# Designed miniproteins, single chains, continued (5): the designs that were tried, part 94

Each design is a single chain, and the fold is of that chain. pLDDT is the mean over its residues in the fold that is shown.

## One batch from the design tools (miniprotein)

Design m19268
Fold by ESMFold2-Fast:
Structure m19268 (fold): chain A 98 residues (1-98)
Amino acid sequence: DLLLLENQQNAYKEKVKKLEAAWTKPQKRIQKLTQKGRELQASKLEYEQNGSKEQVDALSEAARKVVDATTAAESGLEKLIAEKKELTAQAYQLKEQI
């Protein structure tokens, strides 16, 4: 049934659009976390020369949290990329059947 194949193809196109829209937020988050990591590293270097151990320890903990958050955001983005590739391949196969 041609109508069933067209409906499946449209459903896959809609899923791909939603996945592409979902990429923007993780990408922006990774950019912001990378910038924050650079700022924390600069502050840590300054406080290692002129500051207290408590300030260095606090900055090290903050930097660790930024690294963990960046890794989580990158893993989330990789999942979305993989899902889009699979859906795109399925949509292409359905198009060849029509």
Scores: mean pLDDT 73

Design m19269
Fold by ESMFold2-Fast:
Structure m19269 (fold): chain A 57 residues (1-57)
Amino acid sequence: MEEKVITVRAPTAAEALRAAAEAARREEQDHGGVVKSTEMRVDADGTVVVTVTVAVP
């Protein structure tokens, strides 16, 4: 199994979380991935960054 890190940047938490969820869902459907962790932070410029770690077979 490999771990894949997906990073999404957006101006709002709602947009970042939605995009991250869509990317993680694609990885699950296309490659049988399983989400292991989700981290959210706000950069100094106000950009919301969501990082999702997915385990892929």
Scores: mean pLDDT 79

Design m19270
Fold by ESMFold2-Fast:
Structure m19270 (fold): chain A 70 residues (1-70)
Amino acid sequence: SMDEVRAHLETLREARRSAEEQARRTGDPDLRRVAETLGRYVDVIEELLRQGPVSVEEAEEAIRREHARL
């Protein structure tokens, strides 16, 4: 459902925020890469939502495609 997609998006935003904060505190390049990757996932889902309603399966496939580009 759209509510599940929005809940997943909020979870990704929170995870990105946490990773960015930890990367800032520690200077860990792995945490910086995690934050960047999560940011790309957020951007892809937000772009899909701008184009219309998105299923959970469509959001998951978009994340997998974005991950494959890394």
Scores: mean pLDDT 84

Design m19271
Fold by ESMFold2-Fast:
Structure m19271 (fold): chain A 84 residues (1-84)
Amino acid sequence: SMAELQRRLAEELRRLRESKELQEKLAKDVIESYNLIRGDDSTLRELAKEKGLTHLSPEEVYNLVVAEAKLRHEAQRELRALLG
């Protein structure tokens, strides 16, 4: 029935909203984890070597890694939306 279909759609929308909030929380937790190492130049220098970015300062490496993490989370979310 139409009423049953509407209830199922409402349930899926609720789950998608909860999933979005969870993804946003996880992204924030990852960023906060990176903030804990922001002042750790040795760790940031090792990340620079792994990424081939030895010409960048530790602060620049930190900003780039955080930006990449955000883009990865957004790309995964968009991919799920397209496939669902």
Scores: mean pLDDT 64

Design m19272
Fold by ESMFold2-Fast:
Structure m19272 (fold): chain A 98 residues (1-98)
Amino acid sequence: SEAQRLLDQRFAQLVATQGLSPAQVAQLRASFEHAREVARELLRGLLENSTKEIEKLRPLLDPETIAKIRAQAKALSSDELGFRVVEMLLMLKELKKK
């Protein structure tokens, strides 16, 4: 995702600028991926539960609109939550340094 590429750039910059060890960077990446996976599972459950309700509206909505809504929900939930978790982890690292 776009958020993943931005995250990769940020971690690379932190290694160079803040002197983070490869182990510290790996821990941040692992925490991010874990949080993102949890977000994906939550989104999957939400979409599965919502599918029956969307099907009831199918005669009123075109298939392209339904597909767009599903894609938008998947992209926004996974990427946004992943990015926010990374920012929180970076804040926690700075607080621990103080």
Scores: mean pLDDT 62

Design m19273
Fold by ESMFold2-Fast:
Structure m19273 (fold): chain A 68 residues (1-68)
Amino acid sequence: SEIEEKVRQIVDEVLEQGLKEGKSPNEILFTLVNKVRDLADEAGLSQEEKDVLIRKAVEYLVRKLRES
């Protein structure tokens, strides 16, 4: 879906910027969750849809961090 593609882009951007700035994994995760929450709020998603979107974003970030 379009919103899931935007989430993947946010994960990639947050990870790249966080690594460049020497951020910890927890700081990167905090930034990601906030950005995805804002995206979901702007898109008018329900609480349940927001929780699913945040979970998918976190799972994608964890996968990327394990591969790094």
Scores: mean pLDDT 85

Design m19274
Fold by ESMFold2-Fast:
Structure m19274 (fold): chain A 71 residues (1-71)
Amino acid sequence: AADAVANLETYLRGVVAEHDNDPEVVRLAEQTLKQVRELAETISDRTQFQAEVRKLVDQFFQQVDDIERRR
């Protein structure tokens, strides 16, 4: 679980950098990581945890696209 969270943090940091460290994108990345950490505390099933993380990551990218469309 810790390694999966660390890998996701590294990945999201890359996405933030691609968007020039946009404060809104940074906030969404931090919110997504917080939600993933909360899921790690509440979900003991690895398969269910991975499915829920995937949903959060998909929502993150949709929200980033929404920010780009506002510019």
Scores: mean pLDDT 77

Design m19275
Fold by ESMFold2-Fast:
Structure m19275 (fold): chain A 62 residues (1-62)
Amino acid sequence: SDAAFEAAVAGLRSPDERVRLAAVMALLGFGDSARVRAALEEALRTETDPVFRRNLERLLGR
């Protein structure tokens, strides 16, 4: 479980958009927890694609 979470967090930094999307979906599978929200917030901070940024904002309730 921890290894899967760490792999998902690493995937958020992938240059491949499909890998980043899969990483977000994997993190959502862990449920709504403080750790998942922190990982999504960090992804939003570093994401440069405007469509993906908008989707992350919606997932965070913004």
Scores: mean pLDDT 79

Design m19276
Fold by ESMFold2-Fast:
Structure m19276 (fold): chain A 60 residues (1-60)
Amino acid sequence: MISELNDLIAELGKVASREQYKAALQDLAAGVREARASPDPEASLEEIVNWLREKVKALK
């Protein structure tokens, strides 16, 4: 999970503009914070990873 998230963040940095990258990192930080407060943090984090993966795929 964590390694996959780090790889996706690195890939996002290669394909996104500076403004897109900043916005995505802000959304990711907010999403992770909310996921950690959820009743099922692991499931919520998996959804965030899938969201980021699709975002990277769309920008390629």
Scores: mean pLDDT 77

Design m19277
Fold by ESMFold2-Fast:
Structure m19277 (fold): chain A 90 residues (1-90)
Amino acid sequence: SMEEEIRREASRLPDPELAELLVQIALAYLEHPEITTEAVERAIERLRPEAEELAATVAEEDRRAAMRELLLRAAREALRLIEEALEAEK
C-alpha cells in the first residue's frame, strides 16, 4: 500500500521522531493535498524569523539541535493547522 511505502521510506531517515511527523503529513497530503500544502506553508512562514535568527546568531556546530527543534515545531504546527482547517469545513 502507499501507506506502507511512505512508512518504509520514513524508516530510512536518521530521526525517528521527525520521520513519524513527516509520515503523518504525507498521509494528510494524500487525502487533503490543498489543505496540507497551505498548512505546511503557513507553519514554515510562522517559524521563518526564528530560523533566520538562528542562522545569523548561532554557530554552525550548535545550530543543528536548534534547527531540529524548529523542524519538529513546524511539523507539529502544520498538523495542528490541518486539523483546524478540516474542522472549519464541517
Scores: mean pLDDT 81

Design m19278
Fold by ESMFold2-Fast:
Structure m19278 (fold): chain A 93 residues (1-93)
Amino acid sequence: MLDEETIKKFEEAILKVAEKYGDALDPKKASTEEFLEAARAIAEEVGKALGVDPLTVVNDPKYRKAGKEAVKRLYEEGKLTEEQYEFFLWLFS
């Protein structure tokens, strides 16, 4: 598991991309192309915020676990919609 500081950086990055790509994260509102483009852009934004490669964010088990923890915390705090929560869980699974 990554440290608490890294999890907090994930939380900050996730909130920024959720605000920027809100409707594109809802599978009922977004096309498949828009959804995949948003997923790529989100991985790049989170990677930039953490100083790591976007593929590391989605493929490294340590980063995936930290990302899932951040997503769960934000959802429990009421800062993510159900659709955003499901999207980010998929991204980090």
Scores: mean pLDDT 75

Design m19279
Fold by ESMFold2-Fast:
Structure m19279 (fold): chain A 58 residues (1-58)
Amino acid sequence: SPERERILEDLRRGLLALGVPEEQVDYIVDQLRQMDVSVEELRRMAEHILKAARERAA
């Protein structure tokens, strides 16, 4: 799904911008890509991951 790939690409860029190591970002994105979840659930998971990463960066 184009929407799913956009969510994953936005997550990847966000995590890299926060200084998360590329290997860790690739692992997270690959795990999410393999999940059989709805677009809505994928978006919630991505938002939760970005929030957690932002809190660690602060």
Scores: mean pLDDT 85

Design m19280
Fold by ESMFold2-Fast:
Structure m19280 (fold): chain A 61 residues (1-61)
Amino acid sequence: SMEEYQEKVEKIKKAVEEKRGKAAGLAAEHEIRLLSKQVGDEEAIKIAVENLKKSGIEVEL
């Protein structure tokens, strides 16, 4: 649902913000929303989480 998508985006944003600062968190949110327009909400979240894990940021959704 839209609420589940927003909750997941917020969790990802917070995880990035905690490790890399507020500007990086905002950039991550923006990138996910752009990706969602191309591949859909669920796949965008999955791709973002996988990419963050590769860069050393673990996100629990």
Scores: mean pLDDT 85

Design m19281
Fold by ESMFold2-Fast:
Structure m19281 (fold): chain A 84 residues (1-84)
Amino acid sequence: LYRPDPELAALLRSAGGTKETYSEGEILQLLLLYIQQNKLLNPATGSVADVSDTPLGKLLGVDEFDLDDLTPYIRLIERHATRV
């Protein structure tokens, strides 16, 4: 299980997260829900784009990524969550 830092915890709460600790799969589900709720997915390309000024983009450290690319997700957990 992972404990998110305040920045990640705030994003997860905005997506409906209510826990103090999450599994990697739960974090992924909440990130995908955040993307859906905030309409960040470009339906023409299947990518999440122009996010550098959003809380998600700041946590991921990227401006654009494909939903199938797990690299930004792994880096987000490594930077913003502590294994417990």
Scores: mean pLDDT 76

Design m19282
Fold by ESMFold2-Fast:
Structure m19282 (fold): chain A 94 residues (1-94)
Amino acid sequence: MEEELLEWARRLAEAARRHNEDEEALRPLVEEIERKFGGAETFAVMAMAAGLLRGLPEEVALELGRLARELYLTRDSAKAQEIAARVRELLAAA
């Protein structure tokens, strides 16, 4: 599953580079991912793609995906803030 999500993240990052991160151009691809995997996994793919787009290693992109999925599923606002801070740290390390 994680390898499949990473493949979709590579496709999304490539599309984002090609379309200069135009949300409207990327919307159909994001909607396809959401139909296939659901919201939590789509959020993970978007986070992985953001890392890849910044030139981060694949292992960091995978960590971003795991954190994003946990952030989506958590109902604890304090934990959500901690995860969001870690995601920002990893993205800034590019």
Scores: mean pLDDT 80

Design m19283
Fold by ESMFold2-Fast:
Structure m19283 (fold): chain A 57 residues (1-57)
Amino acid sequence: IVNDSGGDQPEKVAAELKALGIKKVYILHNIIPGQASIKTPAALRAAGIEVVHEGFA
């Protein structure tokens, strides 16, 4: 489960998860202003990680 609450670099997080062999993630958006929440799922998918569920807290 990935909490998308800002502060994390989406591309860096995606690269690290890929390096660890993580293939599937659940994203929980807490309160993310505007386009920040869109970038996190896009970066994960671009890295080849499946976003199984995307929800809001």
Scores: mean pLDDT 64

Design m19284
Fold by ESMFold2-Fast:
Structure m19284 (fold): chain A 66 residues (1-66)
Amino acid sequence: MEEVEQRAREAARVLLALGVPVERIREAVFDGVKYALLKAGVPEEEAERIAREIAERVEREVREAM
């Protein structure tokens, strides 16, 4: 879990540096985290919930860093 969130934060920082809009960064983080969790065998409903929570936290951190 912590590794997935850390990877999402690193990806978000790169996307922000490339000028990608925050809304697109949030979408990319959500999709990436959900995909990683599903591949790890996490049920779809739980993967979506966790991905949403991580995407929201990463979006907040990105907005605070701007």
Scores: mean pLDDT 82

Design m19285
Fold by ESMFold2-Fast:
Structure m19285 (fold): chain A 78 residues (1-78)
Amino acid sequence: MNDELVEKLLKKLKEAVENKESNEKVIEELIKLVEEALDLEGFSEEEKKKALEEFKALLEKNKDKIDELMKKLEEKLK
């Protein structure tokens, strides 16, 4: 994963936790950030769809554990 994207995702997660945003809203914002990053990389529509579906599945599985997701992203920046 792009380090810049990971930093943006981590910042958004921290802001959402501080603002006590709903997990549903946080997931939506994270999906949007990944979608924007994929558009900038010039991936095909099929590649973007596959990557986005995989990311959505990961978020849905961990939607009640935003803190755990944040820790995993933070570890990738070390």
Scores: mean pLDDT 67

Design m19286
Fold by ESMFold2-Fast:
Structure m19286 (fold): chain A 90 residues (1-90)
Amino acid sequence: EREKMVEKVLELLKEIGVNEEKAQAWLDMVMRRADELGLSIEQFKVMLSAAAASLMKEEGVSKEKQEEFIKRVGELFGEKAADMMRSLLA
C-alpha cells in the first residue's frame, strides 16, 4: 500500500529529472519516519507530497516540471496533496 505510493512518486520524480539515488534515499527516510509516527494513509499521502516538493526545490527542478508533477500527484493522491505541494513550492 504505502510501498506502491512510494514507487509511483519515485517514477514521477525520475520523469522530471530528479536524481534516482537521492530520490530513493529520501523516500526511504519518509517511509521510516511515517512508520515511527504511526501515520494514517491520508497523513502519509500529505507527508510524501510535502517531502517530494522539498526534494524538487533542492534539486532545482524547473517550474514547468514542478507543475507537471503536482498535476500527477493530484490525480494519484487527491487535490489536498496537490494543494500542499503548491503551498510549499510558492
Scores: mean pLDDT 78

Design m19287
Fold by ESMFold2-Fast:
Structure m19287 (fold): chain A 82 residues (1-82)
Amino acid sequence: EERAERVRELVDRIIEAIKAGNKTQAANLTVALVLLVLSDENPTEEVIKVLREGSKRARELGDVETANMLEKAAKIAEEKLK
């Protein structure tokens, strides 16, 4: 599943940027991920799961802004699954 794999790659890069203390890169990657989710007409449950897991990881690392953005992306994907 190409989109879930791309979402997973972006989440991993975001988490790595947070761990490195690069808040600007984490924010830029998060914006790219949100745009990817917004452009996806048929997101899967796997995409939602990956986004929520990423949100938890970001929150555990203290990046509440990124965690909130990833959770919002998960909700957008979930609404599209209707």
Scores: mean pLDDT 83

Design m19288
Fold by ESMFold2-Fast:
Formats: structure tokens, C-alpha cells, sequence
Structure m19288 (fold): chain A 89 residues (1-89)
């Protein structure tokens, strides 16, 4: 279910050390899209960046820092947690 997916994504965000609620919400949406749309990590990262890059300044991050944060979070999910998340789909 969507609620179970959101809970699992929240647990992964904690493991990745993502504590900023705004950044966390955007990353959780991107992780959900990656899983639901079967996007690659690179495609998911591009989608997040395109839709949220203008808000990087609101998070007190430069665009390169925000990009690295997004890519790192998505790559970590793809390596270890992706198998567990796919079981929910």
C-alpha cells in the first residue's frame, strides 16, 4: 500500500541521515517515483533536480551540493534498500 511504502521510505531517509524535513519530503517523493515508475537512479535524480533545483537556496545549499545530496541518497537506496522496497510493489 502507499502508506506502507511511505513508512519504508521514511525509515530509509533516517538511515541516510536526512533530517531536514523539506529536503526529506522531496527525496521521499523521488524515491517513490523511482520505485513506482521503475526509473533508474540517474533518471530519478534528474527528475528531483529539475523540479526542486530552484528551491536549493531555501535549503541553504548550492545547486552542486543539492545535486550531490540527491544523487547520494538515491544511489544508497539502489544498492541496499531497493530490494526491500520492490517487495512492497
Amino acid sequence: SMEELEKKIEELAKELGITDESIRAKLLLSLARMLLEKLSVEEAAENVFDTTAEFAEEYNLSLPEYRELVEKALEEVSLEEKKELLKLL
Scores: mean pLDDT 56

Design m19289
Fold by ESMFold2-Fast:
Structure m19289 (fold): chain A 87 residues (1-87)
Amino acid sequence: MKQGLRDHLEEHKEELEKAFNSLSEEDQKKILAALPEVAAALEADDIQKAIDIALKAASTVTDDENKQSLLASYLLLQAIKEVLEKE
């Protein structure tokens, strides 16, 4: 499941990175502050919890639901990479 989610998110990598890079440095730090909690949820195989945490973090920097989805997906991709590289 985690590998399939990573592959799906990597297909949209350019779009996700553009959304993240459109943020101020302060807002980028706010998004990345949620990374350890998202990674912990993914390590516990609780994908829904990881999604909920990522969306909550995205909602703190933008009211645009489409941009929230892109930022949450970016955070999930970063967290999945950390989890898969941890071995």
Scores: mean pLDDT 79

Design m19290
Fold by ESMFold2-Fast:
Structure m19290 (fold): chain A 70 residues (1-70)
Amino acid sequence: SERDKILELVKEAMREVGDAVDEYLAQVQAIRQSDLSEAEKAAKIAQLKAEMDKRLDAIYKDFQQRLAEL
C-alpha cells in the first residue's frame, strides 16, 4: 500500500541518519583519544561536524524527492 511505501521510506531515512550520527561520534571519539593538540582536535571535530551536517542535508533532500515520487 501507499502507506507501507511511506513507512519504508521513513525507516530508511531514520537508518541513514543513525548511521551518519554514529560514524561522526566514532570519529570524534578516535580524535579525542589521539595525541593531537587541543587546537588540532577542535579543528578536526569541526570539520567532521560540517561533513555530518552536509550528509544529513543530503539524506533529507533524498527523502523529500522519493516521497514526492510516490
Scores: mean pLDDT 89

Design m19291
Fold by ESMFold2-Fast:
Structure m19291 (fold): chain A 65 residues (1-65)
Amino acid sequence: SMEEKYKRIEEVGKELEELGYVKARIRDGNIEVEVTSKDPTKATAALIRLIGEAIEAGTEVILLP
């Protein structure tokens, strides 16, 4: 269900936020992401993981400035 997919996105976003890689939230059916890590490897890995979850949920990742 869409609710279960959004819950997974929230869980992944929380994990990545606790690691200090990104801040992520669901707004208007999209995943809004702010990159907080200065390590390009960690930032890229976090974005790839969130993009994968977005594809499975049928939603988009929006990078915040």
Scores: mean pLDDT 84

Design m19292
Fold by ESMFold2-Fast:
Structure m19292 (fold): chain A 82 residues (1-82)
Amino acid sequence: GILEEIKKQLAKKVVELAEKAITALKEGDEDSAIAELQSVIALLKEGGKLPVDLAEEILKLAKEVGNPTIVELAEKILELLK
C-alpha cells in the first residue's frame, strides 16, 4: 500500500544520507558530515529506519575523526535505533 511505499522511500533516504556522512567522514569533511548526520537524526525522529551496522560504522569513523560534536551525533543515532 501507499504507507509501505512511503516507509520504503524514507528508509532509502536515511541510508543514502548515512552513506554520504560516511563518505564525508572518510574524506575529513567534518562540516558536511555534521549536516548529513543531523539530517539522518531528523528523519529517524520522523519514523525513518537505518541498519544498526551503518550506525555503528558512523560511530567508529566519528571516533577516528576525533570531533566530539560528530561523536555525539553518532551516539544519538544509535540511541534513536534502540
Scores: mean pLDDT 85

Design m19293
Fold by ESMFold2-Fast:
Structure m19293 (fold): chain A 107 residues (1-107)
Amino acid sequence: SEMEKKLYEAYEAILQGDLEKAKKLLEEILKTNDTKYAAGVVALLAMLYYKQKDLEMTMEALRILYSYDASTGQGVALLLGMPVPEALDRKLSDEEVLEFAKELLKK
């Protein structure tokens, strides 16, 4: 799909250090309001903030991801060499992870 292509292009942009391009692609994905891609956007925002050396935002993104899907959140934390985040007080829904992704991107 077009959104899966944009998600992959954002991932490549992060790896190449083009964080502005990555943010624009992630913004376009979130503007669709399609919850299917929200967890992927949060995972890429964790990677993006890590590349910016913003460890507070990295941990916030990982906490959201871990609270939605513990195995994916743990896997991303491991790939970044970060500790496993403390979960939020509840498991997040698809709609909630989309709203958190939008809030993370505004920073």
Scores: mean pLDDT 87

Design m19294
Fold by ESMFold2-Fast:
Parts: structure tokens; C-alpha cells; sequence
Structure m19294 (fold): chain A 95 residues (1-95)
């Protein structure tokens, strides 16, 4: 029930960083896009790549993956912005 313990459990069970786990929670919690942008910038993802991912650009998703961003973070962002086709493709890649 502790939100902090859930973030830590996600990090430990998935191997993603604490910042990526926080980003997943932020994306699903309805915080402003600017907060998502700041977290992505700290992870080395530029604003242009983020805007392309918001539009469902698979090439931008591949660029973010090459920069080390987890598929689970990209899935949360895709779901946040209603990119259902991109979300489905990412879910299939995680299976």
C-alpha cells in the first residue's frame, strides 16, 4: 500500500531505474506533460524524441530504446497519450 514501496518493487522486479519507475507512475497518475518531459530529459531523451513518441512514431521509440529507456516506460507513455497501436506493439515486444 505504500506508494514508495510499490515504486521500489517495480525497480527491483523489472531492473529499471528508480527514475524510470517514477516516470511510469507519473505517466499513469495524470501529472502535467512538462513533468514527464523533465524526467525524460534527465534520462537523455530530448524534447523532439518525446513529441514524436506522443504522436506514435515507432522510429522515435527505437531511438529512445537505443538510449537505454525501458520498454515499460515507453508503454506507459504510449497509453497516457492514447497511442493504442504503439502500446499494443510494445506489449507484444515485452512478451
Amino acid sequence: MDKEKLIEAIEKNTGISRKEAELIYAALSGVPDEEIRKLLRELGIDDETFEAIKKGDWEAVKEALERGLSKRVLLAIAKRFGQNDLAKKLEEELE
Scores: mean pLDDT 75

Design m19295
Fold by ESMFold2-Fast:
Structure m19295 (fold): chain A 78 residues (1-78)
Amino acid sequence: SDAQQRAIMIKAVENVGELLVARARSVGADELAREVEERTKELIAKLQAGESIGDITKRLLELIREARKRIAEAEAAA
């Protein structure tokens, strides 16, 4: 069902967000960790409001790419 697919996506966004926050904090990128928490909450709110799962998936993938790049840069600078 659409409701079940949406619930699964919300859980995926939560899990990915938590992982990215933990990784950002582990390299001292505390500002990035706060950004990821805020953007993750926004994506969850949009999913709860009925926004397209496809659009949220694209935004989540962009967040993952941006966060991974910034984590790698922070790690290289340490």
Scores: mean pLDDT 88

Design m19296
Fold by ESMFold2-Fast:
Structure m19296 (fold): chain A 87 residues (1-87)
Amino acid sequence: MLLKIGEEVFKENRERVEEVAAKLKNEEIRELVLKSESILDLAMVMIKIAVDIALNPDEALREDLDLISELLGEIEEEARRRYEELK
């Protein structure tokens, strides 16, 4: 149930995902965000950026991580609200 709700909410927020992707400074990360089809895919992109920053600190990657983290938080909260409405 929760995974399906997360995928549906992610699909419904595709325009917001594209808006955030357009603000990203790193082209590789932008492409990965645009290819994301679920909350899990977006979380995996965020983990990749966090690992890349830990290995080689980059201010642009930190800014991109913050934008993706905010987007993931927005979609997660919307998915949680939808789930609670079904209880």
Scores: mean pLDDT 78

Design m19297
Fold by ESMFold2-Fast:
Structure m19297 (fold): chain A 99 residues (1-99)
Amino acid sequence: SSQELRDLAEEAAKLGEKLLKENPLSEEEREELEKLKREIEKELLEAGVEKEVAEKVAEAIVEGRAKAIALRRAGYPEIVAKAAELYGVEKARKIYEEA
């Protein structure tokens, strides 16, 4: 069901956050995510989104990606990593809608 998918996404995000605290991203992984964050912010600003909203949206997406990397490193199935990414996107959508 839709609720089961939301629950999976939230649980995956929480697990990914715990894993990131125990084993942080490498310098290379952090640099790639920082580049992605800048690209998302740039595209949102060009689309007319206010700077503060663009920054928060980009941060939410990148946090989801970071959690997915941590889940993959820990040996979790790809569907769990993608669920964490989806939770980040959903959080970004809510930030955008509340602005």
Scores: mean pLDDT 87

Design m19298
Fold by ESMFold2-Fast:
Structure m19298 (fold): chain A 60 residues (1-60)
Amino acid sequence: MEVERLESEDGRVVAYVFTDPFTGKRTLVLSYTSEDKEAAEKVIEEAVERFGEPDLVLGF
């Protein structure tokens, strides 16, 4: 399984993109607090730009 890590500019939001080698489906996993919603949205946008739209989003 290929895993890519993304982080917000302030390091408060961390995201991981997992690609299933058998199905090709991508899962985006991110962790953030309610106060970091704007940073989380930017990290999601960057992930979509770099890896394409995920099939599943967890922790959002």
Scores: mean pLDDT 72

Design m19299
Fold by ESMFold2-Fast:
Structure m19299 (fold): chain A 74 residues (1-74)
Amino acid sequence: SLKDALEQLLTLLEGLDPSNPIDVSSARALLAQLAREVEEYHPEETEVAAALRQGTTASLPEMIALVRALVERL
């Protein structure tokens, strides 16, 4: 489910180091990938896809907070 995918993403993000540029880049790539999957398989979830897209320019703590909020919404 979309909620399970967001929970998995949250777990991965929480394991990353915000001071490591490689980890921050990986986090942004993971958000972008999930946004594409939401756009393709859940086109009605426009707010979720848009939030994930906005997250790709955020800091790691901001990405974690954003994904957590999306999980709580679903």
Scores: mean pLDDT 87

Design m19300
Fold by ESMFold2-Fast:
Structure m19300 (fold): chain A 64 residues (1-64)
Amino acid sequence: SMEQQLTLLQARKTVLEGAIYYYEKLLSNPEKLSKEQIQQIQEELERLRREVAELDAQIQQLLS
């Protein structure tokens, strides 16, 4: 059902937002990380934020 699909998309979004929070917290102490680690985390954050935006678009389509 649409409601079940919506719930699963929202749950997936919550998991990804948790991962974003974790990586942002790692970047809050950048002096503990190498330049290469910072770059890798930044690239992963960009990927995760794009995925959240895609999930938001899917949620909006289901509600329309």
Scores: mean pLDDT 89

Design m19301
Fold by ESMFold2-Fast:
Structure m19301 (fold): chain A 62 residues (1-62)
Amino acid sequence: SDEKLAEALEAVRKLGLSRLSDEEIEAFIREAVAQGKSVNEIVLELGIRDALLLIEEAVSKL
């Protein structure tokens, strides 16, 4: 639903993701909501994905 999409976008915005673009975040949320994923699942999955990208970037600079 549109309400679930808006709730997921707001929750993810509060995470302060730094590696994923706004376009990538929005596309992921739209697909996840269409698949029936909960807001908590979406937040967790995007948070993990962003954290892994940050770790990979940091390691590549060693």
Scores: mean pLDDT 82

Design m19302
Fold by ESMFold2-Fast:
Structure m19302 (fold): chain A 78 residues (1-78)
Amino acid sequence: MEKVFKEVEKSTDPDKQAEIAKRLLDEGKEEEALRIVRYLADRYPDHPAVREALEYLVKHSKNPIVVLAAATLLAVMK
């Protein structure tokens, strides 16, 4: 978690950070993916890549807590 989060923080490109989150979800690291997307939603609330990453979490996550958290963030972002 910490190592991946550090990599996300070094990148200033939200598109690249959102892709990292989607990849983590595909690898089964759902809580790590949610943490990254939550960070991005806080910093870039209207960014289309962040919204797409949240929708990806809602559709592809197998953890109902992650799905609920992602859906809640998506509702706030518009």
Scores: mean pLDDT 75

Design m19303
Fold by ESMFold2-Fast:
Formats: structure tokens, sequence, C-alpha cells
Structure m19303 (fold): chain A 61 residues (1-61)
């Protein structure tokens, strides 16, 4: 995974979880950041980030 791709994924996770008080969403975001830093599969990371973004939207209902 390139440094540019890594930065983009990190920014997406941070943006999605910023100001979120839900502990499960915070844990999911922290796990994703850990996986990004450890060069996990980029396609799997993108899918999990989309799931995080959906979870944040659901939590705001």
Amino acid sequence: MSEEEKKELIERVVKASKGEKNEEIQKQALRLLHDIYNNADIEELKKKIEELEKAVKEARK
C-alpha cells in the first residue's frame, strides 16, 4: 500500500469517527487505523471503512 493511499484511508477513518461518542464505533475506527498502519489488504480496508461510515450514519438517527 502506498503512503498516499494510506493517508487517504486514515483521513477517511478519522473524518468518519471524529466527535463520535459510540464506544463500538470508536473501537472499530481504532482497529481500522491499526490495520492501515500494518498494511492490511486495501480492498478489505475500503469495505470496512464503508461499514464504519454506515455505522456512524445509523448512530446519528
Scores: mean pLDDT 78

